# Designed miniproteins, single chains, continued (2), part 44

Each design is a single chain, and the fold is of that chain. pLDDT is the mean over its residues in the fold that is shown.

## One batch from the design tools (miniprotein)

Design m5510
Fold by ESMFold2-Fast:
Structure m5510 (fold): chain A 80 residues (1-80)
Amino acid sequence: MEEIVKKAREEILKAADSGNVEEAYRVGRELARQLYEAGATREQILDAISEIANELTAKGKPEAAGAFYRGAVEALLELS
């Protein structure tokens, strides 16, 4: 699970730096899906999503943070 989160964090930071909000949304969806498939609980998935979204906001990337969070929670609802 740590490796999944680490990879998603690296991908989302690149998307945020390039201003690619659509890619941020996609990375969020993919993270939720991968964590769900790996057997993570809903709480673990939401914690990972919130941690990354908060990091993006702290780095001055609130648009990417919002898109990422939206993508991740929408995917989680579809998978549940």
Scores: mean pLDDT 85

Design m5511
Fold by ESMFold2-Fast:
Structure m5511 (fold): chain A 105 residues (1-105)
Amino acid sequence: SPARREVLREIEKRLVEFIKEAKNLTDEQLDARIQELVDEARRLAEKYGLDPDEIASVVESLARILKLYIRGEITREEAEAMIARFPDPEVQELARKLLDEADKV
């Protein structure tokens, strides 16, 4: 849907900023930032008439994978295996773009 594409675009922008800041944050600060992003994603989903629980779950999962990847706790192959478990191909494509952004920092 057009609403879903717009929400995923706004999520992409926020997760790109998360990636840029992540290396300069402690694990406690990252966990707090993930919760903030999840809460923002829930509100954004409600605004666009989407399922807030589904969108919040997607953002939490993506942010957690990115945290593990940026911290060097998982390999690119392990991150891509986690991404392959998302049922939505648009979420999988977004996640791969975000891993590519993480490789630049």
Scores: mean pLDDT 89

Design m5512
Fold by ESMFold2-Fast:
Structure m5512 (fold): chain A 79 residues (1-79)
Amino acid sequence: SPEARRRAREVLEYLDEAKKMIEERKKNNQPPLTPEQEERLLAKGIEFLKSFGVEVQVLTEEDREFLIALGEIIEKREK
């Protein structure tokens, strides 16, 4: 449906932004997030994907880093 295609495009745009955020973090040797920040942001990233009907399966460390980056983007856009 047109709505499903638009939602898929929005998800892809967030994924691209998350990839850029991870790359920038690696470039700039930014200080690590606290465990509390990581868990909060991870939860936001997971909830975002669930809102688009994406089922979250077994989480690898790479997937975890990616979901945390998604959560950061969502938090940044909430302001």
Scores: mean pLDDT 73

Design m5513
Fold by ESMFold2-Fast:
Structure m5513 (fold): chain A 65 residues (1-65)
Amino acid sequence: SELEKQIAKQTGISVSTAGIAIEMAKKALETGDEDGALLEAFKRTSLPRTGVAFRIALKELKKQG
């Protein structure tokens, strides 16, 4: 998706890792548990930049809702 490519370009992570960050950001918005979703994103990717990608995804998804 365009959002995955945008986040990958901005953060320097892979498109697949950006996809995980977006998936977890969507889960955070559905559950209201942002900290739990961010922790799961770190466990799935083991990359510190995933936190930055997660924050960008949350901001973009909130603009669409």
Scores: mean pLDDT 82

Design m5514
Fold by ESMFold2-Fast:
Structure m5514 (fold): chain A 63 residues (1-63)
Amino acid sequence: SLRDDPFVQGVRAGDPAALAALRAESEAVAEGIAEVLGLDEEQRARLAKALFDTELEVLLRLR
């Protein structure tokens, strides 16, 4: 179960290191998508924020 993953548990607990790692992953994913789709820096930054916010919300709602 995803909720039993130590990283997911850290994010749900508000651990700064886990939150920083989630942000770094969202940035890396957004950079990859931006390269493929030819997004500018502003679009990439918005995508990274949207990915982070969405993933954080999903992980916080895991049962």
Scores: mean pLDDT 82

Design m5515
Fold by ESMFold2-Fast:
Structure m5515 (fold): chain A 73 residues (1-73)
Amino acid sequence: SDDVRQSLLETSDLYDQASRLARQGDMDGALELARQAGASPDTLAELASLPPDQAAARLQAMSDQARDQAARL
């Protein structure tokens, strides 16, 4: 399960970085990192429809979820 844990931690780090970019107003950068983290096209479309502060909060929640999942392995 080390490969799964590492993948979840990498996903968490990408979403955390995406959240920071969204807070800085770099929505294009945030969406690209979310895509790399494995966000679905539907999730990316939802994020793109949100104000940057709300997109950042959503991305942070996704980061926290991935990190919590890794901790339970």
Scores: mean pLDDT 89

Design m5516
Fold by ESMFold2-Fast:
Structure m5516 (fold): chain A 74 residues (1-74)
Amino acid sequence: GSAEAGLAALDADPSWERILAGLAEIEKFPLEEQKRLIRHVVALTPAERRPEVRRLLEGLSNEELRAFGLSLLD
């Protein structure tokens, strides 16, 4: 599915640009696929970039997804 393509792109090139591109498209997927993408993004994020990822997650329109993603950073 589309989420698998997003995960593969992040695995191939976990650059900041790829992370931003994945997050920009995340809300078009079903909620469980969105959670998989968020979990993968957080796992690929180095400690020094956690504040930037937190800000991006705070920008998500879905409250459940935002809360889920922020809980992974704690």
Scores: mean pLDDT 71

Design m5517
Fold by ESMFold2-Fast:
Structure m5517 (fold): chain A 89 residues (1-89)
Amino acid sequence: KEKESEKLVEYIEDYARRAKELREQAKKSTLEEARKLAGQAHVLLLTARDYLLQLGNLGASKELIDKALEYYDEAAKYAAEAYHYVQKK
């Protein structure tokens, strides 16, 4: 159970990292490419949300849930910034 919860936190962390990479690519890309990249970042955010729900269902510790929420907030920030770069083009 604890190891399963730790894995879900690692997945959310990885998704935050990927969203950050997509944001950096969107900043440097054409408008059409930036739209696709922002869309991919949004999909990562939705999947991270599903992992957060799974953590709650597993009764994960407060410490793990807080850490997962921190990574989820980072993913949400990066997804929003990717979309912002689309609007600037």
Scores: mean pLDDT 84

Design m5518
Fold by ESMFold2-Fast:
Structure m5518 (fold): chain A 65 residues (1-65)
Amino acid sequence: NEELKKLILRRIGLELRRIGLEFELDLKLKQGTISQAELEEIKKEIKNIEDEIKKLDEKIKKLEK
């Protein structure tokens, strides 16, 4: 199913972006170089990506049924 393949690839792309942001956040926290504003911005971006992945998971489940 081509539609299912497209959703899976999009999900992988979102997971890679989330991992990159988590890595950046961890590195900056360890170095003490992150402001409170940057911390909140990165956390918000990660949450938005997680919400998008969750919506894609729901679409994937519907296509696999």
Scores: mean pLDDT 83

Design m5519
Fold by ESMFold2-Fast:
Structure m5519 (fold): chain A 86 residues (1-86)
Amino acid sequence: MLEEVLAGKSEEQKEVIRYTAEQLRRIGDQVDALIAQAQATLAQIQALIAAGDDAAAQALLDQFRATTGSAALTASIERKAAAFKA
């Protein structure tokens, strides 16, 4: 009886491990999507800077910040855009 209950808990633990692995995979997919969006946004910002439209470039950066909520990614785009402009 108790040994059977412990065996059942072992199967439940295997389900938890599978769930955790799936959750980590989903987080990885979300991170990859954010990186792709950041790269696309940076390319658009660089194109606007090359066209001399610094105001539109800043507006696009502000939109990215508001949409993604990622201060770190936004700061990375700002640094790369500044390096391109310099």
Scores: mean pLDDT 73

Design m5520
Fold by ESMFold2-Fast:
Structure m5520 (fold): chain A 74 residues (1-74)
Amino acid sequence: SMDELLEKKKEELEKFIKEESEKYNIPEDVTEQLIKAANKALETLAKNENEEQLEESVKLLKDIIRKEIKEISE
């Protein structure tokens, strides 16, 4: 179901953000804000997208987050 996929993708993004943040020594407060923002984005996308579209959106969010983390660290 979409709800099961959404929860799985939230867990996946949280883990991804934490791992990337640790690599670049991002402060915990910034990391928490990124996780909160990513979860809100996923919830919004899940209301308007099907499962296949949500999978693609998660991949794009990971690319955006990775770039943002690098910019914050530099």
Scores: mean pLDDT 82

Design m5521
Fold by ESMFold2-Fast:
Structure m5521 (fold): chain A 82 residues (1-82)
Amino acid sequence: MKEAEQKIEEAKREMEEEVEREKREMEEVKAQASKFSPAGAATVNRVADAEFERKVAELKKRYDAEVERLLREKEERERLAA
């Protein structure tokens, strides 16, 4: 079985990959908006930045919850390993 530490490292890697994916999607939205209207691009950029910050915050919350869960599982396993 994987050690809790190894699972935490995997969760971190997955979070970083998801953040990078969201960043790429945000950049694509901004690039597309800039081709159509400067005024529209400014609004889209603001909304895209806000959405990206929200998604990153949710990903970090998910990562923190997963780390807490894995550490709790490790503690329970150590407690039950008589």
Scores: mean pLDDT 77

Design m5522
Fold by ESMFold2-Fast:
Structure m5522 (fold): chain A 63 residues (1-63)
Amino acid sequence: DAAERARLIAEIQKLLEEQGHKEPVVLDPRLTVAALRAIVDAARVGIETGQSLSPKIVLGDAE
């Protein structure tokens, strides 16, 4: 799952860059692969619908 996790993190970074987010992406290391998949799906939908990605949602509001 480490390879899948790394792939999903890279996908999130790519999607944030498409939104013009230039800061490094720092994700909570406690996020599961399932949570990362959900973030990727939400980010793709947000870009497709013209919504801005929320860094808090993507970058570790896992509290």
Scores: mean pLDDT 63

Design m5523
Fold by ESMFold2-Fast:
Structure m5523 (fold): chain A 76 residues (1-76)
Amino acid sequence: AEALEEVLESARKVEEELEKEREKIIEKGLSLEEKKELLLKYAEKLPPILREAIRVLVEKESAEEAQEVFERLLKE
């Protein structure tokens, strides 16, 4: 097993932090750039595979394509 427990723990911590930040993001009405910076910060705490996925989402600047790729990775 290669870092499976570390990946699971990292994913859980990021998910909890994202859920808390989601409420704050909606309440404060963060700009698109601020949302990108938050995603990149959380990406740094994730394993390389998930981190690269988030970077691709941010670079594409396409909300619909970004959501599809993001959902794909989270469901896998």
Scores: mean pLDDT 58

Design m5524
Fold by ESMFold2-Fast:
Structure m5524 (fold): chain A 101 residues (1-101)
Amino acid sequence: MSEEEKEVEKEAERDAEIFRDTLKQLKGLNADDLTRQVIIASGLVLIAKHIKEKYDKETALKYFELLSERVLEIVEKEDPSLVGAVKRTIENLKKRLKEEL
């Protein structure tokens, strides 16, 4: 199970970097705060759905926790105005994953 945990950490980090690239692209296009917020939130929802379908409950929760932590770090650095909205989305998704798995 140690090897599986390492793979989960690597996959979560890789997925989090997609959010960094997406956010930089949106800012380059002068997308407004609402547009950037919706795109990032939608990405988090889609990944939460994917991990729920792919992994067991314990692994899915661990994956989403690692991803969420890294995404928040990225948002705090690249677009701090979105931090509050992203935190709310993460909290709602964590609750749903715990209830629906």
Scores: mean pLDDT 82

Design m5525
Fold by ESMFold2-Fast:
Structure m5525 (fold): chain A 84 residues (1-84)
Amino acid sequence: MAEEVERVKEIIEKLKTSTDPAEQVAALRELVRLLRESDHPEIIALVKKNLPLIEQLLTSPDPEVQAAARELIEVLKEKYPEEL
């Protein structure tokens, strides 16, 4: 499971530094995939810690970035509604 945690860390750093909409969409979609396929507390905690960044992406001028960010938030609410 170390590889999945490392992958999530890489994706989050990419989202923090990338201004490319295509890269942001790819990173958000990969996070959605990892959250759906992996129920690891560390992955959930990392995504939740960076929720403000994901919420900021909801205001992106790119509609695909907005859609990917919404899907990620919905997956978090569906899979982990009580993880506060």
Scores: mean pLDDT 79

Design m5526
Fold by ESMFold2-Fast:
Structure m5526 (fold): chain A 106 residues (1-106)
Amino acid sequence: EEEKKKRIQRLAKVARELIDTLLENVEKYVNSKDIEEQINALVKARMAIEGLRQVAEEIAKYDPETAKKIKENIDKLEEAVRNGDLDKARQYAEEIKKILDELVKK
């Protein structure tokens, strides 16, 4: 149980770092006027989303219901990224952070 809590805390930390990287790159994608910078930022944002999906799969081994909720918000976040919608990306990222905070407090 103690090892499980420590692993969940580490997974939550990795997820938060991936979310921060994602939002930084979505902001660069939306605000840049250079096509090469936009493409590079979008690639990095997509890599961060794949990282978040991997973290959610690891969380599913301990809490499949919470992992499902995280995955649903990752799907919405990925759609916001595809649409270049920074406000929605921030909204869904914040929802994932809230879910992670609740998971860590269990």
Scores: mean pLDDT 88

Design m5527
Fold by ESMFold2-Fast:
Structure m5527 (fold): chain A 56 residues (1-56)
Amino acid sequence: MEEEKRELAREIVREAMAKGLTPEQARNVAKLKMRSLGVEVTDEEIDEIVAELEAE
């Protein structure tokens, strides 16, 4: 489901940023981890999630 993919990416980005990684580093970590799990994500999808978390 589309929401499941988004939620997983959001969780990975949030955890990375909470550990002190920059938004760019968190984006790269999320993309690599999602790919390792066989889930395809676009750079735009990850960028949107990072922007949402920065707004929180």
Scores: mean pLDDT 77

Design m5528
Fold by ESMFold2-Fast:
Structure m5528 (fold): chain A 94 residues (1-94)
Amino acid sequence: SKEEMLEELEKMRELVKEEYEKAKKEGNQKRVDVYEKLDLLITGAMAHVEAGDFAAAVRHVEQAVRLAEEEKLPEEVIKKLREILERMKELVEK
């Protein structure tokens, strides 16, 4: 389910973009910067999934989960990232 994982990551990027646009409209520059970092981590995970390197992809998603939890991002964002992380770990048999 490499294709399914890429689809889930793409949907996660859409959610991050929506939250980024909301933060930008609210003038919350700290939150804008957080979502930019989150998008880079997700994009990095996607590149590794495409290369078949699920271990490296897991590392990027683990960093994304950590960032979202430390910055207290919306529960929907944290929950979705955790779901992606657990599914990705199954692909690396970890």
Scores: mean pLDDT 86

Design m5529
Fold by ESMFold2-Fast:
Structure m5529 (fold): chain A 88 residues (1-88)
Amino acid sequence: LEETKKKIEELLIKAGVPREVAEGLAQMAVDTAAVMSTSDEETREELLKILGKTTYRQMIAAGVDREVAKKTAEKIVKLTEEAARKLR
């Protein structure tokens, strides 16, 4: 999870998100992965949707370009899902 958190932080910072906000969003993604590892399929799908929407909204609020924000949110959701699968 530590490597996943770092990768998400780097993606957000590269997209133009301030470090403090990037750290918070990366922590949220890692926490989401942990909850997903013990959740049913319906709950997992809902958590990923919430994460994607929240991450996108925070990037837009930080002034990130819409296209960059969409692609970055998609990558974060994918990394979070992969982390949850590794935790089983």
Scores: mean pLDDT 84

Design m5530
Fold by ESMFold2-Fast:
Structure m5530 (fold): chain A 74 residues (1-74)
Amino acid sequence: AEEEVRRLIEEMRRAAEEGDDFSAMKYTVDMIALLRHNPGAWPVAERLSEEYRPLSPRVSDHFARIARERREAR
């Protein structure tokens, strides 16, 4: 889980930096699905919230909410 999430984060960042909005959005959706099924991945959700803040405030807020809710459900 964490290893896969870290790879996806790097791919999302690279795609966004290259202006490949389609790939960046695709990886974002995959990450949201992964976090939904892996409550223990909340630390990664926090990192995603921080990294996406300048790129997409909406996605950043969504990850922050997931991290908070999943952390409390441990």
Scores: mean pLDDT 68

Design m5531
Fold by ESMFold2-Fast:
Structure m5531 (fold): chain A 65 residues (1-65)
Amino acid sequence: DIRAALAAMLASVQKIAGGSPIEIRETPEGVVLRITVRNEEDRKEAEEVGKLAEKLGVKLEIIEA
């Protein structure tokens, strides 16, 4: 369900945004979501976002601060 995946992705993104910078970029190849992780908890949340992003055709990029 695309709507459920979008809602879950937005909730996860908002949780990470409380602790880490998030950038969204539109490219000719698709939407790219860049997340800066500061600790292992942020990394786990970013991995969950990555699973949801894959279902939506969004590319996830993780950067360590």
Scores: mean pLDDT 69

Design m5532
Fold by ESMFold2-Fast:
Structure m5532 (fold): chain A 81 residues (1-81)
Amino acid sequence: VIEEVRKLGEEALEAIRNNDEEKLKKVFEELLKIVKKYLPEETEKFRKAVETILNEKDKELKELLVRILTQEIIDLLKKKE
Protein backbone atom coordinates (compact mmCIF):
# COMPACT_ATOMS: atom_id res chain seq x y z
CA VAL A 1 0.00 0.00 0.00
CA ILE A 2 2.80 2.47 0.91
CA GLU A 3 4.57 1.65 -2.40
CA GLU A 4 1.28 2.29 -4.26
CA VAL A 5 0.97 5.71 -2.57
CA ARG A 6 4.59 6.58 -3.47
CA LYS A 7 3.97 5.58 -7.11
CA LEU A 8 0.75 7.63 -7.28
CA GLY A 9 2.60 10.62 -5.76
CA GLU A 10 5.25 10.40 -8.50
CA GLU A 11 2.52 10.07 -11.17
CA ALA A 12 0.81 13.20 -9.75
CA LEU A 13 4.10 15.15 -9.96
CA GLU A 14 4.60 14.01 -13.59
CA ALA A 15 1.01 15.04 -14.44
CA ILE A 16 1.65 18.53 -12.97
CA ARG A 17 4.94 18.87 -14.90
CA ASN A 18 3.18 17.81 -18.13
CA ASN A 19 0.13 20.09 -17.45
CA ASP A 20 -2.08 16.96 -17.64
CA GLU A 21 -5.04 17.89 -15.40
CA GLU A 22 -7.06 14.80 -16.46
CA LYS A 23 -4.23 12.46 -15.40
CA LEU A 24 -3.79 14.40 -12.13
CA LYS A 25 -7.51 13.99 -11.31
CA LYS A 26 -7.36 10.23 -12.03
CA VAL A 27 -4.27 9.84 -9.80
CA PHE A 28 -6.05 11.73 -6.98
CA GLU A 29 -9.13 9.47 -7.41
CA GLU A 30 -6.87 6.43 -6.90
CA LEU A 31 -5.19 8.04 -3.84
CA LEU A 32 -8.62 8.79 -2.33
CA LYS A 33 -9.70 5.14 -2.91
CA ILE A 34 -6.66 4.04 -0.87
CA VAL A 35 -7.47 6.61 1.86
CA LYS A 36 -11.14 5.50 1.97
CA LYS A 37 -10.10 1.82 2.30
CA TYR A 38 -7.26 2.14 4.86
CA LEU A 39 -7.86 5.55 6.54
CA PRO A 40 -11.66 6.04 6.26
CA GLU A 41 -11.76 8.65 9.08
CA GLU A 42 -9.24 10.81 7.13
CA THR A 43 -11.20 10.64 3.82
CA GLU A 44 -12.89 14.07 4.07
CA LYS A 45 -9.63 15.77 5.14
CA PHE A 46 -7.75 14.39 2.12
CA ARG A 47 -10.68 15.04 -0.25
CA LYS A 48 -10.48 18.73 0.75
CA ALA A 49 -6.67 18.69 0.40
CA VAL A 50 -6.99 17.26 -3.14
CA GLU A 51 -9.52 20.00 -4.05
CA THR A 52 -7.10 22.65 -2.73
CA ILE A 53 -4.25 21.22 -4.85
CA LEU A 54 -6.43 21.06 -8.00
CA ASN A 55 -7.33 24.77 -7.52
CA GLU A 56 -3.69 25.84 -6.92
CA LYS A 57 -2.35 27.93 -9.85
CA ASP A 58 1.31 28.11 -8.70
CA LYS A 59 2.93 25.03 -10.25
CA GLU A 60 5.82 24.94 -7.74
CA LEU A 61 3.44 25.19 -4.75
CA LYS A 62 1.16 22.58 -6.37
CA GLU A 63 4.10 20.13 -6.55
CA LEU A 64 5.03 20.90 -2.91
CA LEU A 65 1.43 20.27 -1.77
CA VAL A 66 1.41 16.90 -3.60
CA ARG A 67 4.66 15.90 -1.83
CA ILE A 68 3.18 16.91 1.55
CA LEU A 69 -0.10 15.06 0.82
CA THR A 70 1.61 11.79 -0.21
CA GLN A 71 4.00 11.87 2.79
CA GLU A 72 1.10 12.54 5.22
CA ILE A 73 -0.85 9.56 3.81
CA ILE A 74 2.27 7.34 4.12
CA ASP A 75 2.90 8.49 7.72
CA LEU A 76 -0.73 7.78 8.71
CA LEU A 77 -0.61 4.32 7.08
CA LYS A 78 2.54 3.51 9.12
CA LYS A 79 0.89 4.66 12.39
CA LYS A 80 -2.28 2.56 11.89
CA GLU A 81 -0.52 -0.51 13.36
Scores: mean pLDDT 81

Design m5533
Fold by ESMFold2-Fast:
Structure m5533 (fold): chain A 89 residues (1-89)
Amino acid sequence: MEEKLEKGKEYFEKGDYEKALEYYEEALKEAKEKKDEKGIAKALAEIGKVYKKQGKYEEATEYFEKARLLIIELKDKELEKELQKLVEE
């Protein structure tokens, strides 16, 4: 999961949003299979950031909301801070 998130970030930084999305979707799938709630929240937030960069604001909002609900349930202040950065960027 972490390796897929890292590859997604690399492609995102290169401006290859399609490849970034593919890797983040793989990370989300792996996190769900492992029942890794923090990993699910991270992958959802990164997918939202990709959609925001593509101008797909409705999809971005949906993914950010899914991540936020999980982060609230987890009571993870660090993930909450990271989500805020992704929404603002």
Scores: mean pLDDT 83

Design m5534
Fold by ESMFold2-Fast:
Formats: structure tokens, sequence, C-alpha cells
Structure m5534 (fold): chain A 66 residues (1-66)
């Protein structure tokens, strides 16, 4: 469902981005998050958008936690 898909996408995006080196470009982090979603069979546009938001939020958070 949309609600659960968005929450799962956000979490996957966040986790994927946190496993990348600090300073990774957003585009690269998004690509990694989408790859992880595809690996899990999560292919809806809403899940991919949520993963993009999660990846961005995590990268910004990681930069702030220096």
Amino acid sequence: MEYMGEVEGLFIGMKSASSLPLGTPLDVAVERAIEELDKRGLTTPEQKEAAKRGARAMLEGLRSSE
C-alpha cells in the first residue's frame, strides 16, 4: 500500500545512503537506493520517490554529525 511503501522506501533510502562514504553525491546515493528497491521488488514510483527523500535526508544528517 502507498503508506507502507513510502515508509519502507524512506527507510531503505536512509540505510543505503548511510552505508556509502561521507561526501557521496546525492545522485549516486539515489541510484544505490533505487537498486536496493529493485532488488527487493519495490518498483512503484512512490517508493522510489520516498527512497530519494530518505537518501537525501540521511546524507544531510551524516554531514551535520561531523
Scores: mean pLDDT 71

Design m5535
Fold by ESMFold2-Fast:
Structure m5535 (fold): chain A 100 residues (1-100)
Amino acid sequence: ALSKEEIAEILTKHMQEVQLLAAEESDKLTPEQMKLLEELNEKAGEFIEAVDNEAPLAEIRELIREIVELARELAEQLKESSPELAAKLEEFARTAEELA
């Protein structure tokens, strides 16, 4: 199994890629979609903090599930307006779910 630190590194890298692409496609996002992206960023931050504080793996898995739900919700909303960002969010969600 992957360590908590390895899981954090993988998810952090994927989240950075999502943030970079979202910045490039920011003109295609509604205020509501930007709010969901902000919420996703907040949950990713909570996950990093939980790993740093050596939280139990079960709690880390719950945070991953919340991240997956937010990423998939945002991807569904963006599939027509920003299909590249939607695809990246779906890849992020699948990767996170496999780590849960």
Scores: mean pLDDT 81

Design m5536
Fold by ESMFold2-Fast:
Structure m5536 (fold): chain A 58 residues (1-58)
Amino acid sequence: GEAARAARRAEFAAHRARSLEALARGEGPVGANGEVAREIGEKLREIGDEFQEELEEG
């Protein structure tokens, strides 16, 4: 059911909030950069999956 997807989304939101809180405390931007990199990577893989047949964009 949709409950599983809702839980997954909530998990991502909580993870992001925690990373931002650590950044605000001055613990360093490494966590935030990792989250951003993952989000971008997921989006790129989703788009790149369609073009994988032609040539790798790398």
Scores: mean pLDDT 63

Design m5537
Fold by ESMFold2-Fast:
Structure m5537 (fold): chain A 63 residues (1-63)
Amino acid sequence: SLLAQQQAEAFLQQVSQDLQLDQATSHFLAGYLQLSDYDVDKFSQVLPQLLQDLGQEPVVVTL
């Protein structure tokens, strides 16, 4: 849905800014969100593991 997409994109933008993610990592996460049908709850549950797998520092992300 449009609302789910907007919510997910806003969440990713905030995460990318807070973690200072590079463009490649941001593009990867945007693709993952799209493949997950913009399910923010599912995305937020797997995000710490995805960031760890990409070599990012563990940080607290607030929804």
Scores: mean pLDDT 72

Design m5538
Fold by ESMFold2-Fast:
Structure m5538 (fold): chain A 78 residues (1-78)
Amino acid sequence: ELSPEVKRLIDLLRNSPDPRQREMAAALLLQYGEDLEKALDEFIEAVRRLTDPEVKENILRAAEQLRPDVAERIREAL
């Protein structure tokens, strides 16, 4: 159902020990239109489960710039 690329990026966002890779994965996901919509709940949950507040803030800022609709969903989940 999901694009293999979107699934890979969500996995990186969720499981990468590198905060740069997590932020990069989120930024790339925010550029996927319809494929992100299909994975939106998984994306929001992955962001919500992040423990580093700076990473969460950087992702939210990127979402505010690229996808204000997704940024609203992230804020509601935090």
Scores: mean pLDDT 81

Design m5539
Fold by ESMFold2-Fast:
Structure m5539 (fold): chain A 85 residues (1-85)
Amino acid sequence: SVPTLDDLELSPEERARLEELEALYREAVAAIRARDWARAEELRARFEALVEEMLATASPEIQELVRAARDLALAELAKLEAAAA
């Protein structure tokens, strides 16, 4: 299974960044459900930018988690966009 936040020794900064990623994902889901495509694309770009920042500074374990979470999130957003179209 994909590592969870409870399975990792996270610094407060790493935890805050992962919580920020979750918030951006949830806002993107809400934007797609509202059919606000401009907002959804803005939030997706912010999500991907934060992922790149985290990958540049994170430990290997956090990098693995962030990549897995990114791939899953982007796949789910694409499914939601297709269903809403």
Scores: mean pLDDT 80

Design m5540
Fold by ESMFold2-Fast:
Structure m5540 (fold): chain A 78 residues (1-78)
Amino acid sequence: MTRITVSLDANGRPVVTVEGDDLELVSYSRTLDPDGRLTSTFTFKNKKTGETYTLKFTLDPQGRVLSFEGFNFTLPES
């Protein structure tokens, strides 16, 4: 089974851990807002099952996590 885990580092930034070699990155986009907020979107595809996983997170100008949205993800309790 493919598992994606998201955790926060000591600065509140998201760290994505992928278990297994079955995932490939199929798209990546990045948007910088006028307020200095950086939104990153990643889409992965499982090569064996064809399932897709989407991860979106937004950072403030100081690198703090403002929001996190994930499909088929396990998030740690902070």
Scores: mean pLDDT 65

Design m5541
Fold by ESMFold2-Fast:
Structure m5541 (fold): chain A 80 residues (1-80)
Amino acid sequence: MLTEEEKEKALEAIDKHLAALDEDRAWVEQQYAQGKISQAEYDRLMALIDAERAKAEEIRKQVEAGELSLEEALKRLLAP
């Protein structure tokens, strides 16, 4: 079980990662709107961002439930 301090640190790291994914999504949408990437590349990048977001949200739920240590949460979040 995470201590409250470790839980807060893990949630902060996950929230920063989710914010970065939101910025990546906005960037991809802008590139597509400007005709700088193809529809196929847009679809591929958006699918990757959606998959990473789903992973991060699941890890966040496990951290909130006290099921993951800070080290385990960061390892899973940053895994390729």
Scores: mean pLDDT 82

Design m5542
Fold by ESMFold2-Fast:
Structure m5542 (fold): chain A 89 residues (1-89)
Amino acid sequence: MKAEIEALKYAFDILNELKDHPLVKEFLEARPTASPLELAAVAVYYWLQDPEKRAELEKTFSPEQLAVLEEMAAYGKELVEEIRKEREK
């Protein structure tokens, strides 16, 4: 529970940092009704694609916190893939 809460707080910090990121904006344009949790998941997905950011997380967070962030990144990836598939029609 506590590790999950800390990971979620960090995910929303990432969303605030990436609020003006082009790919996050593109997702919001495609999904205007996206929840804050969905936006945070997408932001975490893009954040973890940077090897330097991933390495910093591995040094800073516990395995339990990292597992929560990786699950959020996987969810964000699925949301992005849904938009990609819709655009391939």
Scores: mean pLDDT 79

Design m5543
Fold by ESMFold2-Fast:
Structure m5543 (fold): chain A 70 residues (1-70)
Amino acid sequence: SALRERLTARLTARVDAVPELSEEEKRAIVEGSVAVALGLYEAGFLSEEQVEPFAEMIMDAEVRALLARK
């Protein structure tokens, strides 16, 4: 899916700016955020315009939670 590839690239670029995260942590956070946002979009809970900002919000929350545990 072009939307999935675009969203994954966008979130990967954002999480790569966080040097405290390992490559495994970055991959897991991006994959999880993309999966949740696209799942809600396909279920009709998010419009196409809401997918990217929602995925960014989920990712940012996961990054904050993970950094708080270090």
Scores: mean pLDDT 85

Design m5544
Fold by ESMFold2-Fast:
Structure m5544 (fold): chain A 68 residues (1-68)
Amino acid sequence: MLTREQMREIAKEIVEEVKKEHPDASPDALIQLVVDRLNERLTSEGVPEDERKRILMETVREMRDELS
């Protein structure tokens, strides 16, 4: 099972990858792409639903704060 620190590092990596792949995407589109990719990754790693929801919400909040 992934630690919270490992989940945050994965989230950070996915955010950077999505931004690099989609430099012209709107903030809302970037957030949706990150959410979809991160949720799939955490699900494949066996992360429980409650922890997945927590890290997804944290990541969305941080992205909105940076993009607003």
Scores: mean pLDDT 82

Design m5545
Fold by ESMFold2-Fast:
Structure m5545 (fold): chain A 87 residues (1-87)
Amino acid sequence: MQQVIPVVADDDPALAAAATAYVLSRGTPGKTTVVLGDAGSTTGAAEALRAALEAAGLEVVVVKAPDLEAAGAAAMEKAKALREEAL
């Protein structure tokens, strides 16, 4: 079964590292899709997180939002839609 995990890219390096480690510990290559909420990072945090997840063999879908809270909500809504499509 395909697993779908929502995450948000944060410009705080410690939070970004924690989110990356968490997803990599829970994700399975070829079976996990990550929905990445991008709040318009000026540090490239969203791009770096996406690259790390894709290098680990995870599929990444990016959803853009105007701020961090909206990015979290958008990522969760997209993850729900993908789970419903996969059934």
Scores: mean pLDDT 74

